# Designs tried in a protein design run: designed miniproteins, single chains. Part 102

Each design is a single chain, and the fold is of that chain. pLDDT is the mean over its residues in the fold that is shown.

## One batch from the design tools (miniprotein)

Design m3542
Fold by ESMFold2-Fast:
Structure m3542 (fold): chain A 61 residues (1-61)
Amino acid sequence: MLLSDEELLELLKEALASKDEEEVKRLENQVLTQMFRLIDEEGVPSEEVRARAEALYKEAK
């Protein structure tokens, strides 16, 4: 099941706040996997997925 933008935002905040580099990488990979699923399953253009990721990063700050 694809994660919502709110769920992805929470994962990004957790990754950025984490002190464990291995855990940060795992959470970042999970976010990226969900973004790739949006492209593959929903047919969302990669440029749009990238724009959404950038918006989530700005929100996570």
Scores: mean pLDDT 69

Design m3543
Fold by ESMFold2-Fast:
Formats: C-alpha cells, sequence, structure tokens
Structure m3543 (fold): chain A 83 residues (1-83)
C-alpha cells in the first residue's frame, strides 16, 4: 500500500470515528432505556476503533513518506482518542 493510499484510508477512518463518537455521545445523553445506552456505548466503541485504525495508518504513512498531511491526521486521531 502506498503512502497516499494509507493517508486516504486514515482520513476515512478518522471521519467515521468522529461521526460514531458524536452520535454515540448524543444517544447516551438522550438515552431512556438500557437498549439505548448499549447502542450509544456500541457507537462510541466503533468510533474509538476507527480512530485507532486512523492512528495506525497515519503512522505507517509517515514511515513510508513523511508529510505534513500524515502528521496532521496522526495528531487529529490522537486528539479524538483523548476525548
Amino acid sequence: MSAEELIKKAREHLELGKEYIKKGKELLKKAKTKEEVLKGIGLILRGIGDALEAQILAERALKLKPSEEAKKLLEEAKKLLEN
């Protein structure tokens, strides 16, 4: 896989991670049932998984070809995991 392909996949996973974590947190705030709580937690866990994948892919891209785009993606993935 090329550095460009890794960057593209890292971006896709980062975007998904942000969306799932946001949706999961929104669902948890509105949750009135155990089923809604479990669904919210499940979305957050999926988002964390996508953020971790984005971090791994961005790190691999940096090792193949250092770039500011890959560094930015790595930092954004780390920030998402800290929230």
Scores: mean pLDDT 86

Design m3544
Fold by ESMFold2-Fast:
Structure m3544 (fold): chain A 81 residues (1-81)
Amino acid sequence: MTLEEEQELVRRIVELAEELGVLPEEVAGALAPVAHSPEELLAALERLRREGRRPARAADPEAARKKWEERKPEIEEEIKE
């Protein structure tokens, strides 16, 4: 994967996230299982774009919630310090 291909992929992820109303990290998380191949990742991104889905929420909202709960103590600890 070239640097330019990564930059274009990131740009597409951000645009898709804006259209779906989710965080770019959520879109990236939904694509993580196919991230091992740039071609499969791009194909999956195009599919999500066509379907107009909310990938992170549709795929596993409980996993996203768990991640937030795990990180919440760290954020609260930083605020209190």
Scores: mean pLDDT 59

Design m3545
Fold by ESMFold2-Fast:
Structure m3545 (fold): chain A 95 residues (1-95)
Amino acid sequence: SERERLAEELRAVLERAEATVEAVVAAAEAAGDPALAEFARRLLELVRRFAEDPEATLAEYLRELQRIAREVGLEEVIAQVDEAFAALGIEPEPE
């Protein structure tokens, strides 16, 4: 069906995203940037979890991404996520 075809295409897109993030992890580790490497590893886990969670929304994904960036201490990534929320018209987390 149309829904099944779109679900298969979405899975393919998420698999490509996973491979890209894995490459970023390797590059960050090679560059000796532990904060970026930690962020990239946590992003990889988030991408994998999001791909397997049919109830996950883009807004929830971005909020989790922002939380991970804050925990790792990457202020520039936090700012980028805030800009993405603004561009998409998504309201910030109420807390």
Scores: mean pLDDT 66

Design m3546
Fold by ESMFold2-Fast:
Structure m3546 (fold): chain A 73 residues (1-73)
Amino acid sequence: MPAPTPAEERAVAVLERLLKEGGGRAVVSQSDLARRAGVSVSSVSSALKRLEDAGVITLTRDGRRTVVTLSVA
């Protein structure tokens, strides 16, 4: 498994908490997620793209918000 950066790990940890709170779904803005994780928006975008490419999550855009759904296949 490729080692994520500490910034990506923080973004993933915040996202995991939100997904658990939402029963596998979270509605977030990338900027809000970046503030919660204490990382840059670029780190959030990279982390989300990595998880989507790995098939862990599905991303749907809703204006400036992103709907994140946990893919339990």
Scores: mean pLDDT 77

Design m3547
Fold by ESMFold2-Fast:
Structure m3547 (fold): chain A 100 residues (1-100)
Amino acid sequence: SQLDRFTQYVQQARDSTDPHQMQDYVRQAMEIAYVMVNNNADVSTLQQVRGQLRGVRRTVQGRRQSETDPQNQHILDQTIDSIDDQIDYIDSVIRDRQNR
């Protein structure tokens, strides 16, 4: 399922030690989440996606706090910003579907 593929990429992002690889896995997970929203995934599924995005955000934030290389800091900051944008988007979709 799309949710299983999303969860797999989130796990790969969390298990990665390289910021570039972490960013790539997050990007792949986010692409799947976008497809799920467009395919009218139910609210409970979107809440699971949002929860996992919040989880990987915490992982990336922790990695960012220990990073000393400026280029890697930039990649991790971009990754956090992208996750935050998608969480906001999913929150708006959930709200629209619940408040109808």
Scores: mean pLDDT 90

Design m3548
Fold by ESMFold2-Fast:
Structure m3548 (fold): chain A 93 residues (1-93)
Amino acid sequence: SMMEKLQRELEEEARRFERVIEEKGLREKIRERLEKEVRDEKDPEVRIEKAAEILKEVLLEAGVPEEEAERYAELFKKSLEEGVAVRKALQAA
């Protein structure tokens, strides 16, 4: 019940995030900046930090309020960190 509520809240935040990206046409701009500024970074932790910073900056430039931009950047950062953890677990198996 508590876990199901947390899952629903995360899914709703992810949907709002996706909707903001789509409505403001930011998907391509985020992709281009990630490819340009993150491509040559070899440290996974530094790559995650740079990616989150780029997302926040793009959202702020598009007129997203600072508090929302920070929340979306943190959500994105956690998603990337989970992806790295899953990859490490698969290599250990």
Scores: mean pLDDT 74

Design m3549
Fold by ESMFold2-Fast:
Order: structure tokens, then C-alpha cells, then sequence
Structure m3549 (fold): chain A 60 residues (1-60)
């Protein structure tokens, strides 16, 4: 992928998934999404939302 920024965000989400509770992960991810929505396109934010949903489903 040519988007090094999204790759870094994905690695951060993987780190948060491994080291934080479901509730803490959800709160942190919500804050990250708010910041990213100012910088990235709606399509990239949709991809981010999908990744978060996948992680949240795993932690159910």
C-alpha cells in the first residue's frame, strides 16, 4: 500500500487491541477517528471504521 499513514494507524490499532480492554480500546479508537476524520477521506474513514468493528467483534 502507498498510504504509509494508514499502515501506521493500523499498527497502532493492533497495539491498542493487544494492550487495552474492550472499553478502553473503544474510547481511544473513537478519539483517533475524530482526529483522522479531519485529515483523511470519507472512504479511508470507512475502512478505519470497518477495522474497528472487526476488532470489537473479536473482543465480544
Amino acid sequence: MLSSGLRSVRRLLEYLKENYSLEDFEEIAKRIRKVLSKIYTPEEIAEFDKLIDEILEEKK
Scores: mean pLDDT 73

Design m3550
Fold by ESMFold2-Fast:
Structure m3550 (fold): chain A 86 residues (1-86)
Amino acid sequence: MERERLLEEARRLEEEAERAREEFIEYTSETARYMGLAISYLTEGNEEKKKEYLEKAQEYGKRAEELVKRHRELRRRARELRERAE
């Protein structure tokens, strides 16, 4: 039955979206942590360590942005499948 298949696919996409949201929270937390370290080293006058942790914060921030886009796309696709199941 097509309705059952669409609901199963929607559920899988919703599970993937939730994983992306969990990862987004994790990467956002790491971004904040690395920014804190960069500020700490800035106050010490350690430009090399400041730059290192700022670069790490930027990398984690970019991954967080990718994850939020993925989460939104997966949720959109899951909604479309659920609408088709009706």
Scores: mean pLDDT 87

Design m3551
Fold by ESMFold2-Fast:
Structure m3551 (fold): chain A 77 residues (1-77)
Amino acid sequence: MGKVAVGIFDTEEAARAAVEEAIAEARRLAPDMEIRGAVIPLPNGKYAAVIYGGPAEDFDAALAEAKRFAERLAAAL
């Protein structure tokens, strides 16, 4: 099953840079694994960086769960 990593950042630029770096590193470590990333703007003005590794068909479900988690985490910050 797919794996998800989530980070919360104060700016869209920082979140995007984190996603780009994580994808580049993941491709170096596991070139045969399908890696995807997304930046999600949060209601509190912060940004979530989401990295997903696994089957493409599971990405949308993983992203929806990561967004829910990030929104809850951001509300605590």
Scores: mean pLDDT 77

Design m3552
Fold by ESMFold2-Fast:
Structure m3552 (fold): chain A 74 residues (1-74)
Amino acid sequence: MPPRSLEELLRWFEEQYQKARTEEEVIAVLETAIGQLEALIARTTDPRERAVLESLLAGLRRLLDHVRAHGVEP
């Protein structure tokens, strides 16, 4: 079920992230969230909303890189 909105994506991410217990599970959640954000950006026509989504995408990519290198941070 792809998220229809940023709010739906954030709620899904929160639920999955809370249930993740290993680095592999956290990485899987982050990779899925990144893919969903990229899909949202692709269908977003408002440049202001797109900028917000791109900032969130950059943040998730940095977090994914950090988790892969150093493990999960609090």
Scores: mean pLDDT 76

Design m3553
Fold by ESMFold2-Fast:
Structure m3553 (fold): chain A 69 residues (1-69)
Amino acid sequence: MTVEDIIEALKELQKKHPELAKELNAIIEALKKGDYVTALVGLDELARAHPELAAELAKLREALLKLIK
């Protein structure tokens, strides 16, 4: 999985959950800028606020961690 794959997965989440579009867009913009710390924090905060998405967001977080090491 690449950073672009993670961005596309987040865009698909925006389509399914338009109420979260602003929060998801903030994470996407952080990823585009290479601000991976902000992106990881955003994913963690969103997962805590929305337990129904926690498993999907955790998979994206783990994928991002593997890419930046």
Scores: mean pLDDT 83

Design m3554
Fold by ESMFold2-Fast:
Structure m3554 (fold): chain A 92 residues (1-92)
Amino acid sequence: MTLEELKEKLITEAGVEEERIEKLLETLKKNGLSEEQIIEQLKIVYLGSKSEEEAILEGLRITAKELREQGREEAAKAVEESIKEGEENLKK
């Protein structure tokens, strides 16, 4: 599965907004994840079959964990800050 195919499935089948998927992809690329790693992370989020917000937050949590396992603590912290912002937005 390509990134484009996965993006289309998340939008059409999971109801994830295109803008949110693009922001997630940009964040993951900025944090140095390969296209293959991004695809695998988003597959896990998609297969979770949660609400749009829950799926995005779950994907970010998985990404932060993987970055910490790779010793990329600063990148993991940046993703964790994005998670915190998303959780605060869900409270509104």
Scores: mean pLDDT 69

Design m3555
Fold by ESMFold2-Fast:
Structure m3555 (fold): chain A 95 residues (1-95)
Amino acid sequence: MLPPLVQEYLDRLDQVANDSQLTKDQFLSQGNLKGSDLASRSKDLSDKSKDLFLEGIRVASGGTPEDSARSRELFKEASKLFQQAKKLLDEAKRL
């Protein structure tokens, strides 16, 4: 099954997605459309990051040098989206 460090990373992605959903709901209840939009975009990026990370794990299981190169590209993109998601959530929380 998945290594503990992989599961820990997936759990962190889920935490950001859940925090973004709660932040969105809070801003919607306050009529803060800007904060709601930032939180919604954060959730979308976190969800996309998780999909790319899982695809990277799947590709890596192929075991060839080409699979390893493709997996590294997927992990790099997933990491980039996750950092963007956290930045948008932090911006929303400052409103």
Scores: mean pLDDT 85

Design m3556
Fold by ESMFold2-Fast:
Structure m3556 (fold): chain A 89 residues (1-89)
Amino acid sequence: DELEKLLAVMLAAQKGELPRELGIAALALAAARILKVPVEEVAELMHRETGWPLPSAEAYEAARRLAEEAWRRASEEEKERIRRIVEEA
């Protein structure tokens, strides 16, 4: 449930509906939940592998806060795709 909502934030940012930094923060939070590791470890790995800047504490807070709204705004097609991603994890 929370994982699905975080992936909705990531997808919204990918579509340009939210700032890119929030998408990176949401992706790091989602990956941390899937891998069952601290988000700081995932963010450091993403920074090393992609060169993406480390998300700020404010970006993580915003991603968590906007997760419910991003999920509500997602289309049924987007929700089904997100559910499949979660099932594959």
Scores: mean pLDDT 83

Design m3557
Fold by ESMFold2-Fast:
Structure m3557 (fold): chain A 66 residues (1-66)
Amino acid sequence: PPGVAASLAALLAKLAGESADAIEQAVRAKFGALTKSVDVYAAGSATTVVLTLYSNQKIAVTVPLN
């Protein structure tokens, strides 16, 4: 849903420059109970978070770090 993607993007913007571990901890704290799984990938100039909803739908948000 758009609200989840926007909320996730806002959280990732606040966590810009943080470690992948810190980003994963914050995302799991906010979305873990609302989702089937949370995956966090920090690579190069971007961080990508994939939330798998209980419906098995996936929401992927990529936030550029530059």
Scores: mean pLDDT 74

Design m3558
Fold by ESMFold2-Fast:
Structure m3558 (fold): chain A 74 residues (1-74)
Amino acid sequence: SMIDEIRKLNLMAVRLKKAAEAGDREAVEKLLQEIIDYKKSLPEDSLAYKTIDMLLNSLAEKYPELKPLIEKLR
C-alpha cells in the first residue's frame, strides 16, 4: 500500500540522516545505495520517487561532501 511505502521511505530517510550526521561514511554509502535502488524501482511520476529525489537533494545541500557519492550511485 501507499502508506507502507511512505513508512518504509521514512525509516530509510531517518537512518540515512542519522548516519550522515554521525559521519559514518560506510553506513551512508550502504543506505544511499539502498534508497537509490528503491527509487529506480518506482515510477518517475510517483510521490515516493519525488520524495526520495528531494531527500537526496536536501542531503547533498547539508553535506556537500556526499554529492560525488550520490551522483555516482544515481
Scores: mean pLDDT 82

Design m3559
Fold by ESMFold2-Fast:
Structure m3559 (fold): chain A 119 residues (1-119)
Amino acid sequence: MLDELLERVKELKPRHVLEIGTGSGTFSKAIYELTNGAARITSIEIDEEAFQKAKENLADYPNVELVHGDALEVIPKIVAENGYNVDLVIIDLPEELREPVAELAKKLLPDAELFVIKP
């Protein structure tokens, strides 16, 4: 899974990546290192404990912006503030949350590529 995502990042060379579901920050770290910090990463985490752990894990990654909140509320705000400049949307969520978040991302960021992480 991670290897497939990194191959796609190499092909796309995204300038702005939106990650939904930060977890420990593994994907954000890998993308940052692969792009040598050239990609801006915005990562959304709804779980307070996971958010705090990711914040600690990503402290040395200056172009990664961590947002604590519900992706359904945060995505419209990001689009309003940054326009349509997101190139890649990564969805790393439980199955029951993937579809509504993916549909919203497709609607608000139609030019962004969508990468859904499946177990």
Scores: mean pLDDT 79

Design m3560
Fold by ESMFold2-Fast:
Structure m3560 (fold): chain A 99 residues (1-99)
Amino acid sequence: SVPEEIPEEFLKTQKYAIEILENPTEEKIKKLIEYAKKAGGLGETVLRSTAVKLYKENPEVYEKLLKALREEGLEELVEEIEKDIKENLDPSEIALRKA
């Protein structure tokens, strides 16, 4: 086994995730996806978490992220993100259950 070093691709994925929450651009969205793909499962986790945050905080950037993911052929990841949102951010279900 190689030493347990945090992959550079994972660190860059985290950097671009933070940057698009603060100052979103199309270039940063593309860089986020590029590094997340290279980081594998860790990158997928960052993408899913970032998408859920964007859905709440900046829906326009959320839609741009989903479009970019689909353009990269990551439709299954888009479906997982939409499922995460339904399970974690369904305001009607939360309101009905008085959580």
Scores: mean pLDDT 74

Design m3561
Fold by ESMFold2-Fast:
Structure m3561 (fold): chain A 81 residues (1-81)
Amino acid sequence: GDKYYEQGDYEKAIEEYEKRGRGGDARAYLKLAEVLLDMGDVEKAAEYVGRAAQLLLSRGEVPDDELSRIQELVRRIEEAK
């Protein structure tokens, strides 16, 4: 991994995306999952993709761009196993 991404930028990205995700921003959880996959943390990435999917399901409709992002991240998770 990139040491700057893993240390300073990584911690700030996690805090920011987790905070936004808890506030109902499914895209923030998807961004967090992407960061975790880049770091090789497949299990945590899968958890955050799941949280994003739950938020979108609670809205009653999944936007096409967010659905495509989930599908991409699920594929990457499956390939990383």
Scores: mean pLDDT 75

Design m3562
Fold by ESMFold2-Fast:
Structure m3562 (fold): chain A 68 residues (1-68)
Amino acid sequence: DIQETLIDMFIAVAATTEGFKVDFRKAAETLGVSQATLSEKLRAYEEAGLLEVKPGGIIYPTEKNPIA
């Protein structure tokens, strides 16, 4: 629903911004989820090959990302 949509929109925006550094605490607070939930979502997208998470929470889109 709305929370799921907001998480997906956040990941979409983060993944389309080269070198976007995720503030997990602030993002989780803004989305109304735990940092663990947000990290799990990012991990799932990374495992699907849609984005790469670099050390320090920096996100890069991949060729498989439909919005990259």
Scores: mean pLDDT 67

Design m3563
Fold by ESMFold2-Fast:
Parts: C-alpha cells; structure tokens; sequence
Structure m3563 (fold): chain A 100 residues (1-100)
C-alpha cells in the first residue's frame, strides 16, 4: 500500500540520516520531521506525511552539498523519485523538485 511505502521510506531515511549526519542539531531536526511524518501516516493524513518527508529530503540534499557527500545526494535523488511516485498514486500534488 501507499502507506506501507511511505512508512518504509521514513524508516530508510531515518537509518541513512543516523549513519551520515554528524551535525547533532540537523540530525535532531530530521528525526523530529520524520516522527511528525509517521504521526501523520498513523492519522491517515498522507498530504502532511508527504510534506514532512519532502522537508527532510531538502535538508539532506543541502547537507550532502555542504559536505560533498555524493552517496547521500544519490540517495536523495532516489528517495525523491519514490516520493513523487507515491504522491501520484495517492492523487496528491507532486512535491517540488529538491535541488541536488
């Protein structure tokens, strides 16, 4: 289901963030946004979940550019493509393109 796909994406993003982000303030912000996305999914608010996941992708892309983490940029590209596909399946507007 789209819910299961979004939940899986949240869990994957959490693991990637924890393994790659060395800035504790940024990691805390990412973790808080992912927790809000998960709460929105539990409430059936897919639009809010997609919005929070998109916000995390923007933060991860910015961090990857600042640190030269090309593997993280590739992850964000793939996660962005997945999020857009899931948004279309849900009949939601496609999220704005994340700068890579």
Amino acid sequence: SARDQLYGLIQLMRQVARSRITDPALLAEVEALLARAEAALDAGDYATAVRHIHQVLVLLAQYARETGDEALLRFVAGAQAALRRIARELGLPEPEEVPL
Scores: mean pLDDT 91

Design m3564
Fold by ESMFold2-Fast:
Structure m3564 (fold): chain A 103 residues (1-103)
Amino acid sequence: DPAGEELRKKLSEMGKRMDELNKKLSLEQRREIQENLERILQAFVDRDTEKLEELKRELEKKREETDNPNFKELLEIQIEFIDLLLEILKIGPSLEEAVKKLS
């Protein structure tokens, strides 16, 4: 599946970017990023598109309020991740199944 392989590559690249940025964050900021990720994944499992859109708005606000460039970039990656998950939910079961197989 070319779409599934491209998605896997994009997720892997996002993960690597997040790991490098996390090394430059405070423990409090790393905890917040982890809590954001858990909330995002739970909303995705629940197939709650409204909750994903709400979380995206919360992260966009935090990104604007943050003066730390590394934390801002991590929030931007999490926003991109929400957009990716929203597209997966729109495209349908075959791509959702492929993503679940990758986790």
Scores: mean pLDDT 79

Design m3565
Fold by ESMFold2-Fast:
Formats: C-alpha cells, sequence, structure tokens
Structure m3565 (fold): chain A 99 residues (1-99)
C-alpha cells in the first residue's frame, strides 16, 4: 500500500506541478480526519480518479498513460483483496471501467 501511495503522489505531482510534500501532507490530513484502513483505500481511489481526469483534460505522455494503467491494476488488486463491503465493490467496478 505505501508503495502504491508513493507512486500516486509522484504521478500527481508530475501532472499538477505541485510539490510531492504538499500532496503527501494533504493525503495524511485526509486520512487522519477519516481514519482507518478502508479510508486509506478510498483516498487512493479518489487520487487515481483525479489523475485520470487530469490526464484526459491536460493530456499526458505515453509513459504517464502506462503508469496510470499500472496504478489502476495495482489498486484493483488491493481492493479485491479487501472487498468485504459494498463501497469497495463500487470502487472496483469504477476502476475496471477505466481499463
Amino acid sequence: MEELKEELIELLSEITGKPKEQIRKDIKETLEIRGGKESELEVLHNMLLIIVELAEEKGVTEEQKERIKELIEKLLKLLEENSDNEKTKIMIETLKSLL
């Protein structure tokens, strides 16, 4: 999970031009407010949706498109390993629609 989080932060930083430290702080604050491991998966899911939206709006390199696809696949695997509720199932269906 930490590796996926760092990869999402790196890509979001590259696409937005925002420093990685700012993105990392915003994620940490969101997780502290919401609490729990399920909350972390939801935050990572929302970050990935933002990345996909920005990639479509701004355009990204072929390398960045491949990284987005890899991140979708990695997050899907984590969600499927933790799919014990309806919310997680909805997130899985959303990500599958982006592949």
Scores: mean pLDDT 77

Design m3566
Fold by ESMFold2-Fast:
Structure m3566 (fold): chain A 63 residues (1-63)
Amino acid sequence: MEYARKIAELLKEYVEGKISLEEFIERVEKIVKEAVKEGKLTEQQKQAMETMIEILRQILEEE
């Protein structure tokens, strides 16, 4: 579960104020796209991740 660990670490860095929401979204999108390309995500996991990214982008637009 290498991708889950990377995303969790990025979330921790964002919550601690070490990275911006914009940088967090960009890095998570890159990880998710790579995981999808490598066939490491189920369709359900892919949908959940894409929905989460959409929510985060909406929050960023309100900033």
Scores: mean pLDDT 77

Design m3567
Fold by ESMFold2-Fast:
Structure m3567 (fold): chain A 100 residues (1-100)
Amino acid sequence: MEEEKLFNIIMNESGRFIPPGMSRGLVLEISVGYVSEEALEYLKKATEVVEPAKNPEWTVDKEAARALAKGIAEGKSFEEIRKEVYEESGIGRIERYILG
């Protein structure tokens, strides 16, 4: 899978709007590391049918977005991806600072 296309799609979808075809369980809070399984399945298919959108207007947690894109591109399980996205989120980094 193409990691850079996934990253650009995530950056353009997060915190702004629900992608076409998304339904129950959608989570757009990448900054806090929450991603639904339905969102993951959409993103896996998005690189096949959607060109990356241009510059997003909103601020997105780039570290969490990169972890999500990399996890999908590497074919990681939903649980592995969800954990890594949380760890790289703003909240996950704060927890690491306090507990590590």
Scores: mean pLDDT 56

Design m3568
Fold by ESMFold2-Fast:
Structure m3568 (fold): chain A 60 residues (1-60)
Amino acid sequence: MSEEERNAAINAVGKAVEDLGYDASLEEITEAALKYRPDLPREVVEEQAKLVLDAIAANR
């Protein structure tokens, strides 16, 4: 797992959150992010999506 893959996953997740909003599920964000970057491992995208959603939930 490279830092480049991690950064790409963070950017894809950010776009997915922008498209779907803050009430979207982890699965919905992960699937939307993979549409932007289908070349990334699902595991990496899901891990970054979870971190982003956990951070959003902490502010509610």
Scores: mean pLDDT 78

Design m3569
Fold by ESMFold2-Fast:
Structure m3569 (fold): chain A 107 residues (1-107)
Amino acid sequence: RLAELLAQMAATVTTDPAAFEAYVDALAEAIAAEYKAANPDLTDAQVAAMADSIAGVLRALHDALGGAAFSEVMARAAAAVAERGLSAGETLDLLFALAEEALRAAR
C-alpha cells in the first residue's frame, strides 16, 4: 500500500498535479493511520495533525527538489518499501535520507 502510493506520486508529480496532491494526502493519512494502530492512545486530532505535518513535509521536499528529482526519490522509496516490507516509520526515515542525498546532488 505505501509502496503503491509512493509509486503513484512518482508517476504523477510532473504529469497530473491534481492526482499528485491526492496521493500526497493519501500517503500522509496511511502513515498516520499505521502510527495510530501502533499507538491506540493517540487522539483523532493528533492523528490528523500528524497527517498534515507529513503532507506539508512532502510538499516542501517537492518545492525544494523540483519534479524530476522528487519523482526519482519517490520511485526509489517505492522500490525499497516493496522489496523490504518497510514500516511507516522506516518509510519516513528512508524518504528523508533519499531527499537529503538528492538535495546535496542538486547543489
Scores: mean pLDDT 81

Design m3570
Fold by ESMFold2-Fast:
Structure m3570 (fold): chain A 93 residues (1-93)
Amino acid sequence: VTLTAVPVTASGKAGTKITGTLVTSEDNVLHVDASFVEYGEEKTTKLAPVKKEGNTYTASAVLEKDASRDPVWYMAVQTASGEIHLVKGVIRL
């Protein structure tokens, strides 16, 4: 069983599209939810639509403000067994 957050580097400027990518060896995935956490004046959390291509799951968000630190994404992976695995990725600026 592997749940791998793919390392990524992006611009921290407002208007930049940031993308979280998860690769899994699991074929029994029922559902994946994605969210992005940005750190500015207030901590903001945004849900993002998830695109599935084979064993690869991607979600994207647009930075609303210049990032003061590396944005973080989370994907909650629900398996057919009912387990929920939380995967965290960091977008390096």
Scores: mean pLDDT 78

Design m3571
Fold by ESMFold2-Fast:
Structure m3571 (fold): chain A 72 residues (1-72)
Amino acid sequence: MSDVEFLRKLLEVNAKYGALTLEEYAEKLGISVSTLKRRVKRLEDAGLIEVTKKGDKYFFAPTDAGAAAIEA
């Protein structure tokens, strides 16, 4: 799965379920928590997402660059 395909799936999960724990994201995406953390870090390092943490829950929002990437 490309970073853009992963970004689309991550944002779909956020849109449907809101803020979730990392384990819940991993379950919804069908990947391990370790794989999720690695992929999220790659998207954040690339400037494609903004990560918000509230307690044990995370929310991932696209940056302007991230929104442009998923529309291409």
Scores: mean pLDDT 84

Design m3572
Fold by ESMFold2-Fast:
Structure m3572 (fold): chain A 79 residues (1-79)
Amino acid sequence: SAADRALAAYAGAGRRSVEELGKLSEEAKRAATEALDRGVAAMRAARDAAPTEQEGVAKIGEAGQALGRELRAAYERYG
């Protein structure tokens, strides 16, 4: 589904950020992994609660953008 593809795309980008942050320190890796886990859980909850595919994609996008901001903050803190 479009919702599952959106979730996979955001999760994939998040995993790449975890890999890059993990090169900086174990603390950065932990922070990024925790952010990714929360973000993926939020995206799954958004998908499961959405009454339509379009609403699911939109809400996954909101959660994915929030994850992106949290990972950017981790780069600023540890990079």
Scores: mean pLDDT 89

Design m3573
Fold by ESMFold2-Fast:
Structure m3573 (fold): chain A 81 residues (1-81)
Amino acid sequence: SAAIKALSRTELEVALYWALGLSQRSIALRLGISQSTVSRRIRRVLSLVSEEELQELVEESLLEAKGDIEKAIEILRERLE
């Protein structure tokens, strides 16, 4: 969506782990945040892209990053913004 130009690090991490199939509870535990925060971040990301598009973008970002999560998050930021 043209209305949102920047995603936070937490939104990108939540999007990546959600696309990898982690539950909201697992993501919350991994990132040290509440499940309600995870849910809110997922809803924001999915307001910009479909679940199918997010899955493809995460797969492409991980492939380009050669499995490096930190690099994949930066690539995902560029592709979503």
Scores: mean pLDDT 80

Design m3574
Fold by ESMFold2-Fast:
Structure m3574 (fold): chain A 83 residues (1-83)
Amino acid sequence: AAAVEAAVRALVGALGEAAAAEKDSAGQAILNDGARDIWAAAREGAEAAIAAARATAERAAGLPQADEVRAAAEAAVAALEAA
């Protein structure tokens, strides 16, 4: 559905911005891996995408951009649950 793709694209965009701002290569890897996982999960369905979004936010919890990543993930989860 277009709504699922839009929610995933918005979250992946936010993860890309966070990765660009990140100075630690391990933190960049967490964000980039999360973006790939979310896109892969979205092809399986909204439930898988929700799980991947939550897992990415949890892995990013220790990063400087953790609050921004969590907010983007929460917004995406709400949109995916509504779809």
Scores: mean pLDDT 81

Design m3575
Fold by ESMFold2-Fast:
Structure m3575 (fold): chain A 63 residues (1-63)
Amino acid sequence: SALIRALLDAAIAGDSAAARALAQRLVEEEGLDGELLDREATRAVLTRDPEGAAARLDAALAA
């Protein structure tokens, strides 16, 4: 999802306002689990690698 990638990129860049707005849209509009989103975004920030987090979050949306 383009929204998931935009969120992870914003979080890694330290753009907390953009990351928060995108997270709200993913949870409220797409039904993504907020706890899973927070865990994977935190992992992406710590590892500086959004690809694995994006793949896991995309799989969760498809389930």
Scores: mean pLDDT 83

